Designed miniproteins, single chains, continued (3). Designs and how they scored, part 70

Each design is a single chain, and the fold is of that chain. pLDDT is the mean over its residues in the fold that is shown.

## One batch from the design tools (miniprotein)

Design m10417
Fold by ESMFold2-Fast:
Structure m10417 (fold): chain A 94 residues (1-94)
Amino acid sequence: DSIRRIGRSGGIDQRDMDTIIRIIDSRRDDLLSASPEQRRQLLGDIRRQIRSSTSLSDDQLQAMMLGASVEIMRQQGIPISPQVQRHYQQAMQV
């Protein structure tokens, strides 16, 4: 699981990891069916929910959001390219 691997590498504790996985998994289908504009808003909402429910740093949050996107695409059988990751990072910028 790429999400758990990122969490371990980033020093995120088990409690926060379980919370993050639950939040992201509940929104997985919404993220995949969303337009780029809607996806940006959904990612912003997810990031806010994780921030309010966990003690993660901004860097940890960004890594988890990227990991979630990669995992979602992998589960749908869609290969993720560096360009897709770059666009995803830009979508999370304000």
Scores: mean pLDDT 68

Design m10418
Fold by ESMFold2-Fast:
Structure m10418 (fold): chain A 94 residues (1-94)
Amino acid sequence: LSPEELAELYDKAIERLNEAYLEGVKKGLSPEEFRKKMDEILKELPEDVAKFLRRVFDNTYAVAKAKGLSDMEATRLAAENVILVLKILSDLLK
């Protein structure tokens, strides 16, 4: 993949993750349901990038829960962190 093609894949993933996040928020933002949807979206990315982003989500969620945040609040922070990382990676390829 060219850097331009990879950036397009990242931008599509960001769009789909934002849509999944907004729909999730309307329904109480279950960590399990969001993570399943995230995995579906991330499968379109290079495997190493997908694995890294799953770890970003899982680690952010675990730390937030350890700090006493609710499942919904922890999922929100984890989702926002994944989207932020993808945006940084996309911008670096431009």
Scores: mean pLDDT 85

Design m10419
Fold by ESMFold2-Fast:
Structure m10419 (fold): chain A 89 residues (1-89)
Amino acid sequence: WFDSLIPKDPEEREKLLQEQGRILSLLTDPNATVASIAERLGVSPSTVRRRIRLILHEFEQDPELLLMISDYLDVDPETLLENLRRAAR
């Protein structure tokens, strides 16, 4: 088991949002795939999938965080969740 991977502390949460924003902003593009994101970031597809799965879980457990990130990326929360679910597959 693990605690929330997205910290509840304001400073740590903002830092995490900014760091993960790069992955999430790419996922707002309907043409984005795990493979293309992994190639652009220089990481393995498994690393991207793991991060996406953990983010998806946190969003479903913490609606406030989902709203914050959706607002930050200028995307509907439902659209963001759907894109994450597709990528996590």
Scores: mean pLDDT 70

Design m10420
Fold by ESMFold2-Fast:
Structure m10420 (fold): chain A 95 residues (1-95)
Amino acid sequence: SKMIMEGFDRILESARKNGQLAQTLLDLLEVLAERLGNQELAELARRLKGETLSPEQIEELEEQLLRLLEAGHNGVEAAKKEAERVTEWLRELLK
């Protein structure tokens, strides 16, 4: 939905201005993972909240979350497949 993407963009802009971008991205990822029934992704997002992310890692996290939201527009099954790819990326990041 265009409204969902516009809302997401506003939330991220506000979080970036307040130095809360990484926390906001991880909170959103956790909520989306829970809604998709991907408990592993939700747990990995929670674990990352305790870590200091580089600017490059925050940018990649934002891109991963945008792809997940875009997949959600195409239906629940597309969102679940994208969530599995994000889960694999996070497993590698936390090695």
Scores: mean pLDDT 80

Design m10421
Fold by ESMFold2-Fast:
Structure m10421 (fold): chain A 84 residues (1-84)
Amino acid sequence: GKFSNKVGHAQVVATRGREVVHSDEFDDVDEARKLAEELARQGHAVGLTSVSEKDGKLYLHTEVYRRDEQGQAVLVQEHEEEIK
């Protein structure tokens, strides 16, 4: 479906190799982040995308989570880009 441009909207996508094994959408970024961390702890590569606003402009914020050697979920990549 079309990704929502609503501030606070978030999507979690978990992958195994080249396949999407989980995809879900949220209106609460904190709930989306909890799921992303749980899926990362289970050994998935997880992307979290959310919509934020700064100075009247909309941004797509992307967070990538993976499991570390201790079995903890860690943020390994973060990127922000303006929605035009």
Scores: mean pLDDT 82

Design m10422
Fold by ESMFold2-Fast:
Structure m10422 (fold): chain A 68 residues (1-68)
Amino acid sequence: MEAEELAKKNRQLGRDIVDEWLRQQLLKRGVSLAAFDAMDEAERVAALDEISKEILEFAKEVGEKLRA
């Protein structure tokens, strides 16, 4: 009973943390908080996917440069 609700709350907390992180990343990219608040879930998911790809590419480039 309580464990099921706790699992749901933990999933929601994870989503909230991801949204907060995404909001901060978009702010660094020049997207205002108002623009982020206007995004629907599909737009936020697309933005998260794009930023995740850029982080992976950046990590590869930094790794190669640090070993060069």
Scores: mean pLDDT 71

Design m10423
Fold by ESMFold2-Fast:
Structure m10423 (fold): chain A 63 residues (1-63)
Amino acid sequence: KLYEAVIPAESMEKAKEIAEEVSKIPGVVEALPGVTGDGKPVVYIVAESEEALEKAIELAKKL
């Protein structure tokens, strides 16, 4: 079972920074910067555990 989240970012550069940093967290399988259909920068995160996903979201909010 995988846990997924999409986190808004202020810019594409910030989305790339967030993706790079959260990908370093143990249990994060994938972190990908992207844009929504309405042009908003986001980071797509996939984690092996709910704990790893929560840590990734917390770190993303601090960046």
Scores: mean pLDDT 81

Design m10424
Fold by ESMFold2-Fast:
Structure m10424 (fold): chain A 88 residues (1-88)
Amino acid sequence: MEKKREEEEREKLLEGLEKKKEEIKKLVEAAKAGEVPKEEALEVLEKLRKEAEEALEEAKKNKDEEVAEAMKEVLELIEEAIEELKKL
């Protein structure tokens, strides 16, 4: 009975992506408040961007449209965060 395990792994992945989005938002706010150096925040966002791009390609190969859409949202948020921090 593998269906429960697949559902559980997918649920954990989507939950992880939601936490990642909140982490990105908090990082941007911390950088804007001067609590985190802009350069350090940008390095973290660039690493997250590469991870998101790799995960998006994997989701596309697996034809998992839901995960692919979630990864696109995370990637878009990262790109917005990078642009916002560059304005500082």
Scores: mean pLDDT 78

Design m10425
Fold by ESMFold2-Fast:
Structure m10425 (fold): chain A 100 residues (1-100)
Amino acid sequence: TPSAEQKELLRLMEQLEAGIAIMESRLKAGEPIPQSVLDSVLRTARRAAELDPRFAPLVELAERIREAVEAGDWETARELLREARRTALALYEEFVAEVA
């Protein structure tokens, strides 16, 4: 049975996945990414990293994505989102193996 911290980390990972998906969808449609989504993703990544330091790379990626989006650098934002998706998937697979 997962611990309370593992359950919270899973919830944070689900929130990160939702945020990444929204950002990917908006970029694909050529639509602006809401500031609330950028802020939510960064806050969630920071909280996940506090619980598990393996999530620190996602904090760095979230900060760089925010900077790229705020600068209007959509090419860099798309590349960073691809890296964030790969990183999040790898962490999720590792986490599921630990709590199964």
Scores: mean pLDDT 86

Design m10426
Fold by ESMFold2-Fast:
Structure m10426 (fold): chain A 68 residues (1-68)
Amino acid sequence: SALDTAIADLRALKETLAELVRRGELSVDEAIDILRGYRDWLERSLSPEDRARLGAEFDRLVAELRAL
């Protein structure tokens, strides 16, 4: 589904951003801003219900980035 693809893409980007943060190449705040921009772009193709579910996943991924 479009939602499953969006969640997978958002998770993949978060892992890339987490690696950059661990290497000191990117701040946590910068990583969150990049992830948010990508979430906003993905949401344009989703229903309101699926946007809410992508938002919940985004919140979990942000918490994981902040825990680095």
Scores: mean pLDDT 90

Design m10427
Fold by ESMFold2-Fast:
Structure m10427 (fold): chain A 75 residues (1-75)
Amino acid sequence: EEEKKKELEAYKQQADAATRGYNGSKKVADELKKKTEEEGDKYLEQYQREVTDANGAKKLADEYKKKADEIEKEL
């Protein structure tokens, strides 16, 4: 049980880190979307990259959260 509690904490920390990454990239993407709407396509490529990064971080966060939930069910 103690080893599973440590593993659970590790996955929670990874999920939190990935969630922070997602939130950061999403905030930048929202700012770039606004600039693209106001100033034209100059920021469109940067916006698309930030959306891709945000989606990647969200998938990682969801995966780590799922692993943490599975370990919690075993405790």
Scores: mean pLDDT 82

Design m10428
Fold by ESMFold2-Fast:
Structure m10428 (fold): chain A 114 residues (1-114)
Amino acid sequence: SILDLIREARRVLGETADRILQLALENKPNEEILEVFKEGYARLKEILDKIREKATPEQQKLIDEVRSLLDEAYKKVEELVKENKPNREIALEFFRDLSRIQALLDEIEERVKA
């Protein structure tokens, strides 16, 4: 169901966020943070595609907004890694978008229930 896919998306986001935070706290290379984000992004993108297939046109717009935010976050993280920015700054960039992505997933869930 769409609700099961949204729950899976939240699990992937949470797992990715926890792993990125752990790597930042352990002062691991920023390239390692990028790889974790890349893996989480790929998994989430597949889940969003499955939701989109089952979604109404109005719900598809919200899914497309989540996808756009993920694409923008990924590009920004890649740029920060290329510029050799501190891993803490890279992690913070990811976390800025996380709250908005979670809010959009909540809106999709409520529209599915309505």
Scores: mean pLDDT 81

Design m10429
Fold by ESMFold2-Fast:
Structure m10429 (fold): chain A 77 residues (1-77)
Amino acid sequence: MEKMEEEYRELAAKAEEDPKYIPEAMIKLLKGLLEKAKEANASLDYEKLLKEIDEYEKLYGDEKTAEELRKILEEYK
């Protein structure tokens, strides 16, 4: 658990230094969140996650990454 969170923090830090890592960091974070939820048998707020992806697309204008994030989320619903 802690190691996985450390990996996300490291990737997020790289994204802060270089915007080219933002898409990769977002994809990695979502996949990790979904994996943790499955391992813990925890319910996720699917609608809230979709809204956050929509806001990411609006803020960064990155339709391609937003579409990939939606596809990942849909596989886990």
Scores: mean pLDDT 71

Design m10430
Fold by ESMFold2-Fast:
Structure m10430 (fold): chain A 86 residues (1-86)
Amino acid sequence: SAQEAALARIARLEALIQSSGLDPVTKQLLLSHLARVRAHIQRHPEVAAQVLPLLEELEAALNRNDNRRVLEVLRRLEALIRESEA
């Protein structure tokens, strides 16, 4: 399901961030954002299909060390979470 795919990608992103050369403060901020996204998908599985492409963009941006794109994707994830309120 889209929910299972999104949760699996979040787990993969968390592992990637933890093993990365990023500073500890940046790691904590990114992991905090992913924890919030995970919690939201668990409560609202219907939004997983919309979240999944943004998680894919986040992974690609992290692999390229594209900090600007990472921030842009995080802002879009936050906007989507706000908009998906019932």
Scores: mean pLDDT 84

Design m10431
Fold by ESMFold2-Fast:
Structure m10431 (fold): chain A 92 residues (1-92)
Amino acid sequence: TPQELIEQAIALAREWLDEAYRIAEPLIKQGDVDAAIEAVTRFLVEQGVEEDIARALAEMVVRSLLGQLPRTLVLNALSGAALGVLERQREK
């Protein structure tokens, strides 16, 4: 159902956020903000997110770790991207 797809997208986005934080946190602690953005961008592209969208999302993830954006805003953006990936996987 459409609601099941939305619930799957939110669950996937939560997994992406947890993994993105795991990747980004050690790089940010080393002072390598650009490396953190690049690593998260690469991760999201590997998940099927388009590179330009993945980079924008990676910047939001890093900014949330720096206390500049609320995590709920990042989760909402990731959920939208995850929905797009799931919809493309279901198309013929």
Scores: mean pLDDT 86

Design m10432
Fold by ESMFold2-Fast:
Structure m10432 (fold): chain A 87 residues (1-87)
Amino acid sequence: MEEKIEKLKEEVERLSEEGAELLKKALENPSKELIEELKRVIERATEKAVEAAELMKETEGLTDADIEAARAHAEALKEKAAAEIEK
């Protein structure tokens, strides 16, 4: 369980770094391909973060409210990234 959570956190970190590089490139030379790729990376990072939070609910005693707060934060980040790309 804990090892799985650690792997998910590492995956989220890698995806976040990848997303940051893609965002920088999309802002420099915006293209539909780069925007589409960035959205995919953000979606995957959000999915992995939610999965990690759900597992932590079992091991760390997180509440449903904590999980909902994490989901809301991830959704806000996704919306902000999309708005930033649209200029």
Scores: mean pLDDT 70

Design m10433
Fold by ESMFold2-Fast:
Structure m10433 (fold): chain A 117 residues (1-117)
Amino acid sequence: MSKEEVIKKLEEYLLKLTSDDPKERAEGILGIAKIIAEHPDYFADSSIKSVIEYLLKQLSDPSPEVRRAAAEGLALISEVLGDLIKSIPGAIERLEEALSDPDPRVREYARKALENI
């Protein structure tokens, strides 16, 4: 995809984050994370850090599908930008807390993210 098309798709996913439907929010979260992981060079480090901070916050969402999307997104980003995640205050601690999540997929993705940072 062109950079123009990537940015347009990112804007569509950002709109989903405001949904009352946890499935829509989860789709938005994972979509944004995949775009960042596939095209990190399209974005400033400060913008990527803001996305990562948001994903870390979503690890505490009451919806398991939202927490799962956030954990999967962090695992994907960690494969290419692990040092950037590590640079965020409290990132390691929040991922370690997710290792105790009731959802086994959240725990697995949090483990994968930690292995990369």
Scores: mean pLDDT 89

Design m10434
Fold by ESMFold2-Fast:
Structure m10434 (fold): chain A 86 residues (1-86)
Amino acid sequence: SEVEEALKLIDEAVEHVRGLVDYLIANDPSLTPEQKARLRALLAEFERRAAKIKEELLKTGDVKGALEQFEKEVAETEARILEIRA
């Protein structure tokens, strides 16, 4: 179903962002302990927001609305990662 496909896309994107953050924390020697803590907190917030979007998608079946909202959350999270790393 379109809902199942959208849930998979959201889950795969969340896994990708988690992998990126984990990789940066493990492999970027320029990051301070404070920056690493901020990245972990940001990841946790992103995962909570993604879970809320998935919950709403399951209730409404609004695939387009869910994916549009999720795209905005991804873009905001990417911008905040860059800000933390600055």
Scores: mean pLDDT 89

Design m10435
Fold by ESMFold2-Fast:
Structure m10435 (fold): chain A 65 residues (1-65)
Amino acid sequence: LSEEEIRFIAETAGVSEEVARKLGERGIEKGRSMTKEEIEELAKELGVSAEQAAAAMSMAVALAE
């Protein structure tokens, strides 16, 4: 992901750029293989909501192609 893409994800999901990068990397690596429970646990560890984490990961996967 480019810096511009990470910034876009951060602004849209309402998370920091650092959190957006971590969520984006995990989303690209795991794709749709992550369960809702795994997304919720990751969100807790990063201090964001599961909804924010899911949105950021989905956007990262879409942008990465």
Scores: mean pLDDT 79

Design m10436
Fold by ESMFold2-Fast:
Structure m10436 (fold): chain A 81 residues (1-81)
Amino acid sequence: EKEKIKKRIEEAQGVLDLAIKTWGPNSPLVLAYKKLLGTYYLKLEDYKEAIKYYEEVLKLDPDDKIAQKNLEKAKKLIEEK
């Protein structure tokens, strides 16, 4: 199960790299894939990487409520350990 999510991360990272090259680093598609990567890392319990991606999303779109909520959740979960 976690190995399957790691494969999805690799696939999403490849799409993200192509989207940056095609649409630029601040495009809505790039932000969507960064948010997706944050969610996959959150599912893997890799809270440091999840935080990193959500912070990048919020730097460009500070009003993203999903990224805000998931960032807060990831920060709480890393603090509990």
Scores: mean pLDDT 81

Design m10437
Fold by ESMFold2-Fast:
Structure m10437 (fold): chain A 94 residues (1-94)
Amino acid sequence: STDQIVRQQNQGMISQLETARSMSTDPDVQRRIDQIISMLQQAQSSSRDDQIQIYQQSISIGQDVRDMSTDPSVQDTVQTVINTSQQIIRMLQS
């Protein structure tokens, strides 16, 4: 079901972001990643419309992290989270 897929993808993104946080030595990058993790945790208990807004905000912050980071591994991980968030938004809008 869509709900099951969204929950699984959301948990996967949180795990990937925790890894990206541990790979970064930049406190500003770490703070931004922590913000995204908190928002994704909030999405798990939010309405569909609130989830869409949260994922859109997560994409925006993720783009900032990608652009701020000089670590290609952090950039790649955050880009995967951006792509997955875009897919979730499309599923929720269907």
Scores: mean pLDDT 88

Design m10438
Fold by ESMFold2-Fast:
Structure m10438 (fold): chain A 68 residues (1-68)
Amino acid sequence: SLGLEAARRAVEGARKSGDEAAAEAAERILQDIENGGDAVEAARRVMEESKDAGARAAAWGVLQAAEE
Protein backbone atom coordinates (compact mmCIF):
# COMPACT_ATOMS: atom_id res chain seq x y z
CA SER A 1 0.00 0.00 0.00
CA LEU A 2 1.03 3.62 -0.45
CA GLY A 3 1.02 4.19 3.31
CA LEU A 4 3.28 1.19 3.92
CA GLU A 5 5.73 2.33 1.21
CA ALA A 6 5.73 5.90 2.56
CA ALA A 7 6.43 4.64 6.10
CA ARG A 8 9.37 2.53 4.87
CA ARG A 9 10.75 5.49 2.90
CA ALA A 10 10.38 7.74 5.96
CA VAL A 11 12.33 5.27 8.15
CA GLU A 12 15.15 5.05 5.59
CA GLY A 13 15.30 8.83 5.06
CA ALA A 14 15.35 9.59 8.79
CA ARG A 15 18.11 7.05 9.44
CA LYS A 16 20.25 8.49 6.63
CA SER A 17 19.83 12.01 8.06
CA GLY A 18 20.45 10.86 11.66
CA ASP A 19 17.04 12.05 12.89
CA GLU A 20 16.32 9.42 15.55
CA ALA A 21 12.93 10.88 16.56
CA ALA A 22 11.71 10.79 12.96
CA ALA A 23 13.02 7.23 12.54
CA GLU A 24 11.24 6.04 15.72
CA ALA A 25 7.98 7.71 14.66
CA ALA A 26 8.16 6.21 11.15
CA GLU A 27 8.98 2.76 12.59
CA ARG A 28 5.96 2.97 14.92
CA ILE A 29 3.70 3.84 11.98
CA LEU A 30 5.24 0.99 9.93
CA GLN A 31 4.68 -1.52 12.77
CA ASP A 32 1.05 -0.41 13.20
CA ILE A 33 0.41 -0.92 9.47
CA GLU A 34 2.15 -4.34 9.48
CA ASN A 35 -0.07 -5.38 12.42
CA GLY A 36 -3.18 -4.62 10.33
CA GLY A 37 -3.67 -1.04 11.46
CA ASP A 38 -4.73 1.90 9.31
CA ALA A 39 -1.88 4.10 8.00
CA VAL A 40 -3.92 7.32 8.34
CA GLU A 41 -4.87 6.55 11.97
CA ALA A 42 -1.27 5.63 12.90
CA ALA A 43 0.13 8.80 11.32
CA ARG A 44 -2.53 11.00 12.97
CA ARG A 45 -1.57 9.60 16.38
CA VAL A 46 2.06 10.61 15.85
CA MET A 47 0.96 14.10 14.76
CA GLU A 48 -1.17 14.47 17.92
CA GLU A 49 1.31 12.97 20.43
CA SER A 50 4.69 14.15 19.13
CA LYS A 51 6.13 17.66 19.44
CA ASP A 52 9.24 16.76 17.42
CA ALA A 53 9.33 18.45 14.02
CA GLY A 54 11.05 15.50 12.32
CA ALA A 55 8.58 12.97 13.73
CA ARG A 56 5.63 15.13 12.66
CA ALA A 57 7.08 15.61 9.16
CA ALA A 58 7.49 11.83 8.76
CA ALA A 59 3.89 11.25 9.91
CA TRP A 60 2.55 13.96 7.58
CA GLY A 61 4.34 12.35 4.63
CA VAL A 62 2.65 9.01 5.38
CA LEU A 63 -0.74 10.75 5.73
CA GLN A 64 -0.35 12.47 2.35
CA ALA A 65 0.62 9.24 0.56
CA ALA A 66 -2.16 7.16 2.19
CA GLU A 67 -4.89 9.71 1.28
CA GLU A 68 -4.00 9.63 -2.45
Scores: mean pLDDT 80

Design m10439
Fold by ESMFold2-Fast:
Structure m10439 (fold): chain A 100 residues (1-100)
Amino acid sequence: SLMEELKKAIEEAERKLKEAKELEQNLTPENQQKLDEAKRELSRAIIEVGGLVSEYVSRNPSLQPQFQELLDIGRENRDKPWLEKAEAVLKKAKELYENA
């Protein structure tokens, strides 16, 4: 189901966010490439979550206000470090999923 796909995508994005944060905390020249790869993978995972959230909201228009809040969180955090912005967006996507 779309909800099961969204749940799995959120869990995968949360896992990738944790990996990126751990690499950033242990940053060495050898780990820099791995951090860059982890950030790219996290970016792809967040794009997938966003697509699934958009599809879910299109099927449940009553969730449009929560979706607008998600877009606002992304906008409000645009000037934050990328991992911090990613965490804020993902947290809001998870709240939207849990309230659905």
Scores: mean pLDDT 78

Design m10440
Fold by ESMFold2-Fast:
Structure m10440 (fold): chain A 90 residues (1-90)
Amino acid sequence: SVDEVLEAMADSAAAYIAKDPERAEEATRALLKGGDQLGASPEVLREALRRLGEVDAEGTAKGALAAAPELSPENQRAALEVAAEFRAAL
């Protein structure tokens, strides 16, 4: 399913960010845009973002904010909500 593909992509992105935190913003933007285009649910996008945020909250929040304007309305709300959670914790 699309959700299973996004979950696998999130795990790969998290591992990548752990090795190269400078790429967190870029990896987060790519994951969100790709997931939205594939029709991933807001719930799965929230989970993917929280998974990335466990590795680098600041870079993940920046990536989510940058990607939000290009997402569907439901996924835009999900991205902004999780970014706000990470920013409040910083």
Scores: mean pLDDT 83

Design m10441
Fold by ESMFold2-Fast:
Formats: sequence, structure tokens, C-alpha cells
Structure m10441 (fold): chain A 80 residues (1-80)
Amino acid sequence: GAELRELYEEALEKAKKKSPAEQTGLAIRGIGELYELELKNPELAARIEAEVRRLVAEDPSFEGRAAAYEAAGRYAAKHL
């Protein structure tokens, strides 16, 4: 819970210095890492996806959505 939110807040702060294309690339990479986790540990991936949906609901902006998926990927990568 707390770990993903910390990664999300870090990603949002860093987004201020990134182009939309860079933010999109990082989010796509994050989605890929989350998909790899789903193949290995679907229950953990489902919990991360549920938390991403909550973060996106709190901030549905482009920056908020991109940061949520980037953070999810970084968290998922710790379990790959």
C-alpha cells in the first residue's frame, strides 16, 4: 500500500521535468512489468492493479495516470 503511493508521488514529482512522450514510455514500460508479474504472481498483480485504479480515480489527469502505471511497474519489478 504505502510503498506504491511513495513511488507514485516520486513519479509525479519527476513528471514535472519529463515530456509527454517520456511519461508515456515509462507508463508503457510499467504496464509491461506489471504484465510480467501477472504471469508469475496473478494475486499480487491484481492487488497492484486495484491500487493503480484508486490512484487514477484520485488523479485522472494524463500525468496522474502515467505516474500510476510507472509506479506500478517499479513496484512489480521488485517481485520479478
Scores: mean pLDDT 85

Design m10442
Fold by ESMFold2-Fast:
Structure m10442 (fold): chain A 59 residues (1-59)
Amino acid sequence: SAALEAAEARGRAAMAELQASAASLRQVGEHEIEFLTAAGERRTLLVSEDGKETLLERK
């Protein structure tokens, strides 16, 4: 279904960002993950409760 495909796409995108960081990640909030990029840059990944919205933000 379209909803399942969207959820899978969001999951794959989030995993790709985490794999790109490859250094450090930690859950800061219920839907907020902070991670360290390979370049040593801190970034925040915000995910909606249903996993449909993902925002990558630099700190």
Scores: mean pLDDT 59

Design m10443
Fold by ESMFold2-Fast:
Formats: structure tokens, C-alpha cells, sequence
Structure m10443 (fold): chain A 108 residues (1-108)
């Protein structure tokens, strides 16, 4: 189980680096692969929640970095920047979960 969680976190870290590089479609494919690996390994809900928290934190960091110029232009406070980055991370994660579910349904 620890090995699977480690591998899933490695996929998330690679996706984060692809997002930093502006390679969003490739990043999404790695996040879908991470969800597939968790499902195939039968990860318990507690381990899935740990991975979800890790993913949201890492994705929020990237969105904060990528939108720095926009946040500066809009004069957002630190709290507003954190809230916006978190919301973007949650939006991306939901989109990835929906894509994974849709692909799984189509394969069934």
C-alpha cells in the first residue's frame, strides 16, 4: 500500500512539473493515470483522501505561481490568492475525476 501511494504521488509530482511547463493536456493524462492506479490497487478511502489532499496542495502551489502576474494586476490579497489557487486546484481535480469516470464508463 505505501508503495502504491508513493507511486501515485510521483505521478502527481510529474503532472505538476508538466503544468509548470505549460503542458496541461499531458499533465491531465498523468492525473487520470494516478486515479486509475489508485482504483486498480484498491486503495482504501483513507489513502485516497491522503492522495487527494496532496494533489490539491501541489496543484494550488502551481496555480499560485502561474497566476502571480494576474493576481498582482488585480491587487488580490494573500488570502484571496490562496483561495483562488485552491479553487482552481479543486476545479482541475474534479474535471480529472469526471474524465476518469467517463472513460471508465465508456470502457465498460
Amino acid sequence: MEEVVRRVKELIDRAVELLRAGRAPEAVELLVEALALMDEAGLPEEAREEVRRYALERLAEVFREKHQAYFDRKGLSEEEREAASRALAEQLWRAVEELYRARRAAAA
Scores: mean pLDDT 86

Design m10444
Fold by ESMFold2-Fast:
Parts: C-alpha cells; structure tokens; sequence
Structure m10444 (fold): chain A 59 residues (1-59)
C-alpha cells in the first residue's frame, strides 16, 4: 500500500541517520558508511518513484 511505501521510506532515512552517527563514533569505516548510504539512497529513489505512481493511480 501507499502507506507501507511511505513507512519504508522513513525507515530508510532513519537508517542513513544511524549510519552517519555510527561513522562519527568510529563504529564503522567511512567506506562502509558511504557504500551503505549509497545503497539506501538508491532504494529511497525507487520508493519515491513507486509512491508517485500509486498517488497518480489513486487520483
């Protein structure tokens, strides 16, 4: 559902915030954080496209 996609997007954004804090605390390497954040941003872009498509279908 649209709500599920929005909730997943929020969860991915929170994961990015967590990875930035883990990097600042030295819990993960800069390279690992950058790679994971890049993957999460790609998934967010995919979800944004799906959200827009579903919003158009519900209009």
Amino acid sequence: SLRDLINRRIALELQIIGLEFDRELGLISDAEADARIADLNREIARLDAQIRELEAQLA
Scores: mean pLDDT 86

Design m10445
Fold by ESMFold2-Fast:
Structure m10445 (fold): chain A 101 residues (1-101)
Amino acid sequence: MYKEVADKYEELAKKYEEQGNFKEAAIWYARAGRFYLLAGDYQKAIESFEKAIEAAKKLDENSPEVAVAYHGLAKAYEKMGQTDLAESYRKKADEIEKKAA
C-alpha cells in the first residue's frame, strides 16, 4: 500500500517538475519520500527527499519546503542507523526554520 502511494506521488511530482511548478514538485516529492519511509524503502525515500530539496532550492534555498525535505532525510538516515547524518540534516532543517520564523 504505502509503496504504491509513494510511486503515484513521485509520478505526480515529476509532472509538476516538467511543468516548471517547482513548489508543487517539492511538496509531492517530499510526500513520496514520507510514504517510502513508511514502506521501509529507505533508499527510495532518500532519493525522493533529495529531489524535493533540488526542486525547492530553485525557489528559495531557505524555503519551508527545503526544511521539510531535510527533516525527511534525517528520518531516513535514522532508520538506516546513520545517526550522525540524521542529526546533521535535522540541524540544517532547524537553521532554515529559524531564518523563516
Scores: mean pLDDT 85

Design m10446
Fold by ESMFold2-Fast:
Structure m10446 (fold): chain A 74 residues (1-74)
Amino acid sequence: MEKVEELRKRVDEEISRANAAIQAGDKAGLVEEAKRLIDVATEATRYALKTGDPEANRVAREAASAAQKALDAL
């Protein structure tokens, strides 16, 4: 439970940062946020595979979607 709450907090924070970078036209920030969102997606996917936690699957999908939006904004 504590791990999935940490992953949820991380995805929400990184999505917020990615959206701010998109609005600012900060391409360097978008690259770094895309990398961080890919890391969260990977970690959440691993956690979901080990535990079957549906929230971890949701975090992984949201992080992957946000990473794609950041890359598309480059």
Scores: mean pLDDT 85

Design m10447
Fold by ESMFold2-Fast:
Structure m10447 (fold): chain A 78 residues (1-78)
Amino acid sequence: MEQVAVFSKEFPEHNISITAVVYKEGDKYIVTVSVTTYHGDRAKVETEEKEFDTEEEAIKYAKEKLEERSKEVEEKLK
């Protein structure tokens, strides 16, 4: 897989990071959005994936999903 784009948002005070990556696999684009929570020497990772036919749609989805997950994390950290 070829990495096309990466978007991330960090919450270092809470040991949480959100990363959205766009990969090219043949003629398809795969978006993975991961929420990682760090606990000492271990990490809990929750990942969502979606496939797109165009780079533009994949990048739009990655940005929108990053923002969505970021808002969810911010609301839980009140």
Scores: mean pLDDT 79

Design m10448
Fold by ESMFold2-Fast:
Structure m10448 (fold): chain A 69 residues (1-69)
Amino acid sequence: DRKLEAIRRKMEQLKKEEEEDQKLVNSALAGAASNPAIKNDVELMAKLVQEEMEKRKAMLEAEFSRFLA
């Protein structure tokens, strides 16, 4: 239970940090998306952010499973 609670708190903190990072990225992407000169870079940035978020979630799931074992 204590290990599980530690993971949950870590996930909550990471989620807040991801949401804050996502807001900054989304704000920048929204501004850039209206500029056709950098449209390709904006799309690439969006994909990189999603990939990073997926990696972080996978890492937390792996830690969660390890602590449950």
Scores: mean pLDDT 68

Design m10449
Fold by ESMFold2-Fast:
Structure m10449 (fold): chain A 75 residues (1-75)
Amino acid sequence: SPKREEMEQLGREVKEEILELSKGLDPSFVDSLLSELDDMTRYLLGDERVTLDQARRALDDFLRWARSEIDRERA
């Protein structure tokens, strides 16, 4: 499904950005963020009612939250 492929690509891009932003941080902290992303991506892919635009917004909101958590961990 083109929608599924696009959503999976968005999830990969968010994961790559989290990994880049979290370089040098505690591995258990990074794993917790990636686990939450994995759970969210699984949920978004499993619910056929979720639109691609809703998925983009959810992943964008997640990345904004994750960036805030990473900044807090570095402080």
Scores: mean pLDDT 84

Design m10450
Fold by ESMFold2-Fast:
Structure m10450 (fold): chain A 72 residues (1-72)
Amino acid sequence: MEELEKKIEEAARLAAEAVRAYLAGDEKKAEELNEKALKIIEEIKEKFGDEAGMEALRAMVEAARAEYARLA
């Protein structure tokens, strides 16, 4: 449980960082950060199942939207 929560937090953090990079004009960095976040979701799906992966994806989207709303 703790490991899953930590991975979800990490993916969400990377998504927020990607939004910050994108808004700063660094599209390449934003792309790299999103790629890292998606890899973590893939790991979550493999280890904890598709439902956990969907939960992580939802957390990423929410974190990205919140960061965009805060900075845009």
Scores: mean pLDDT 82

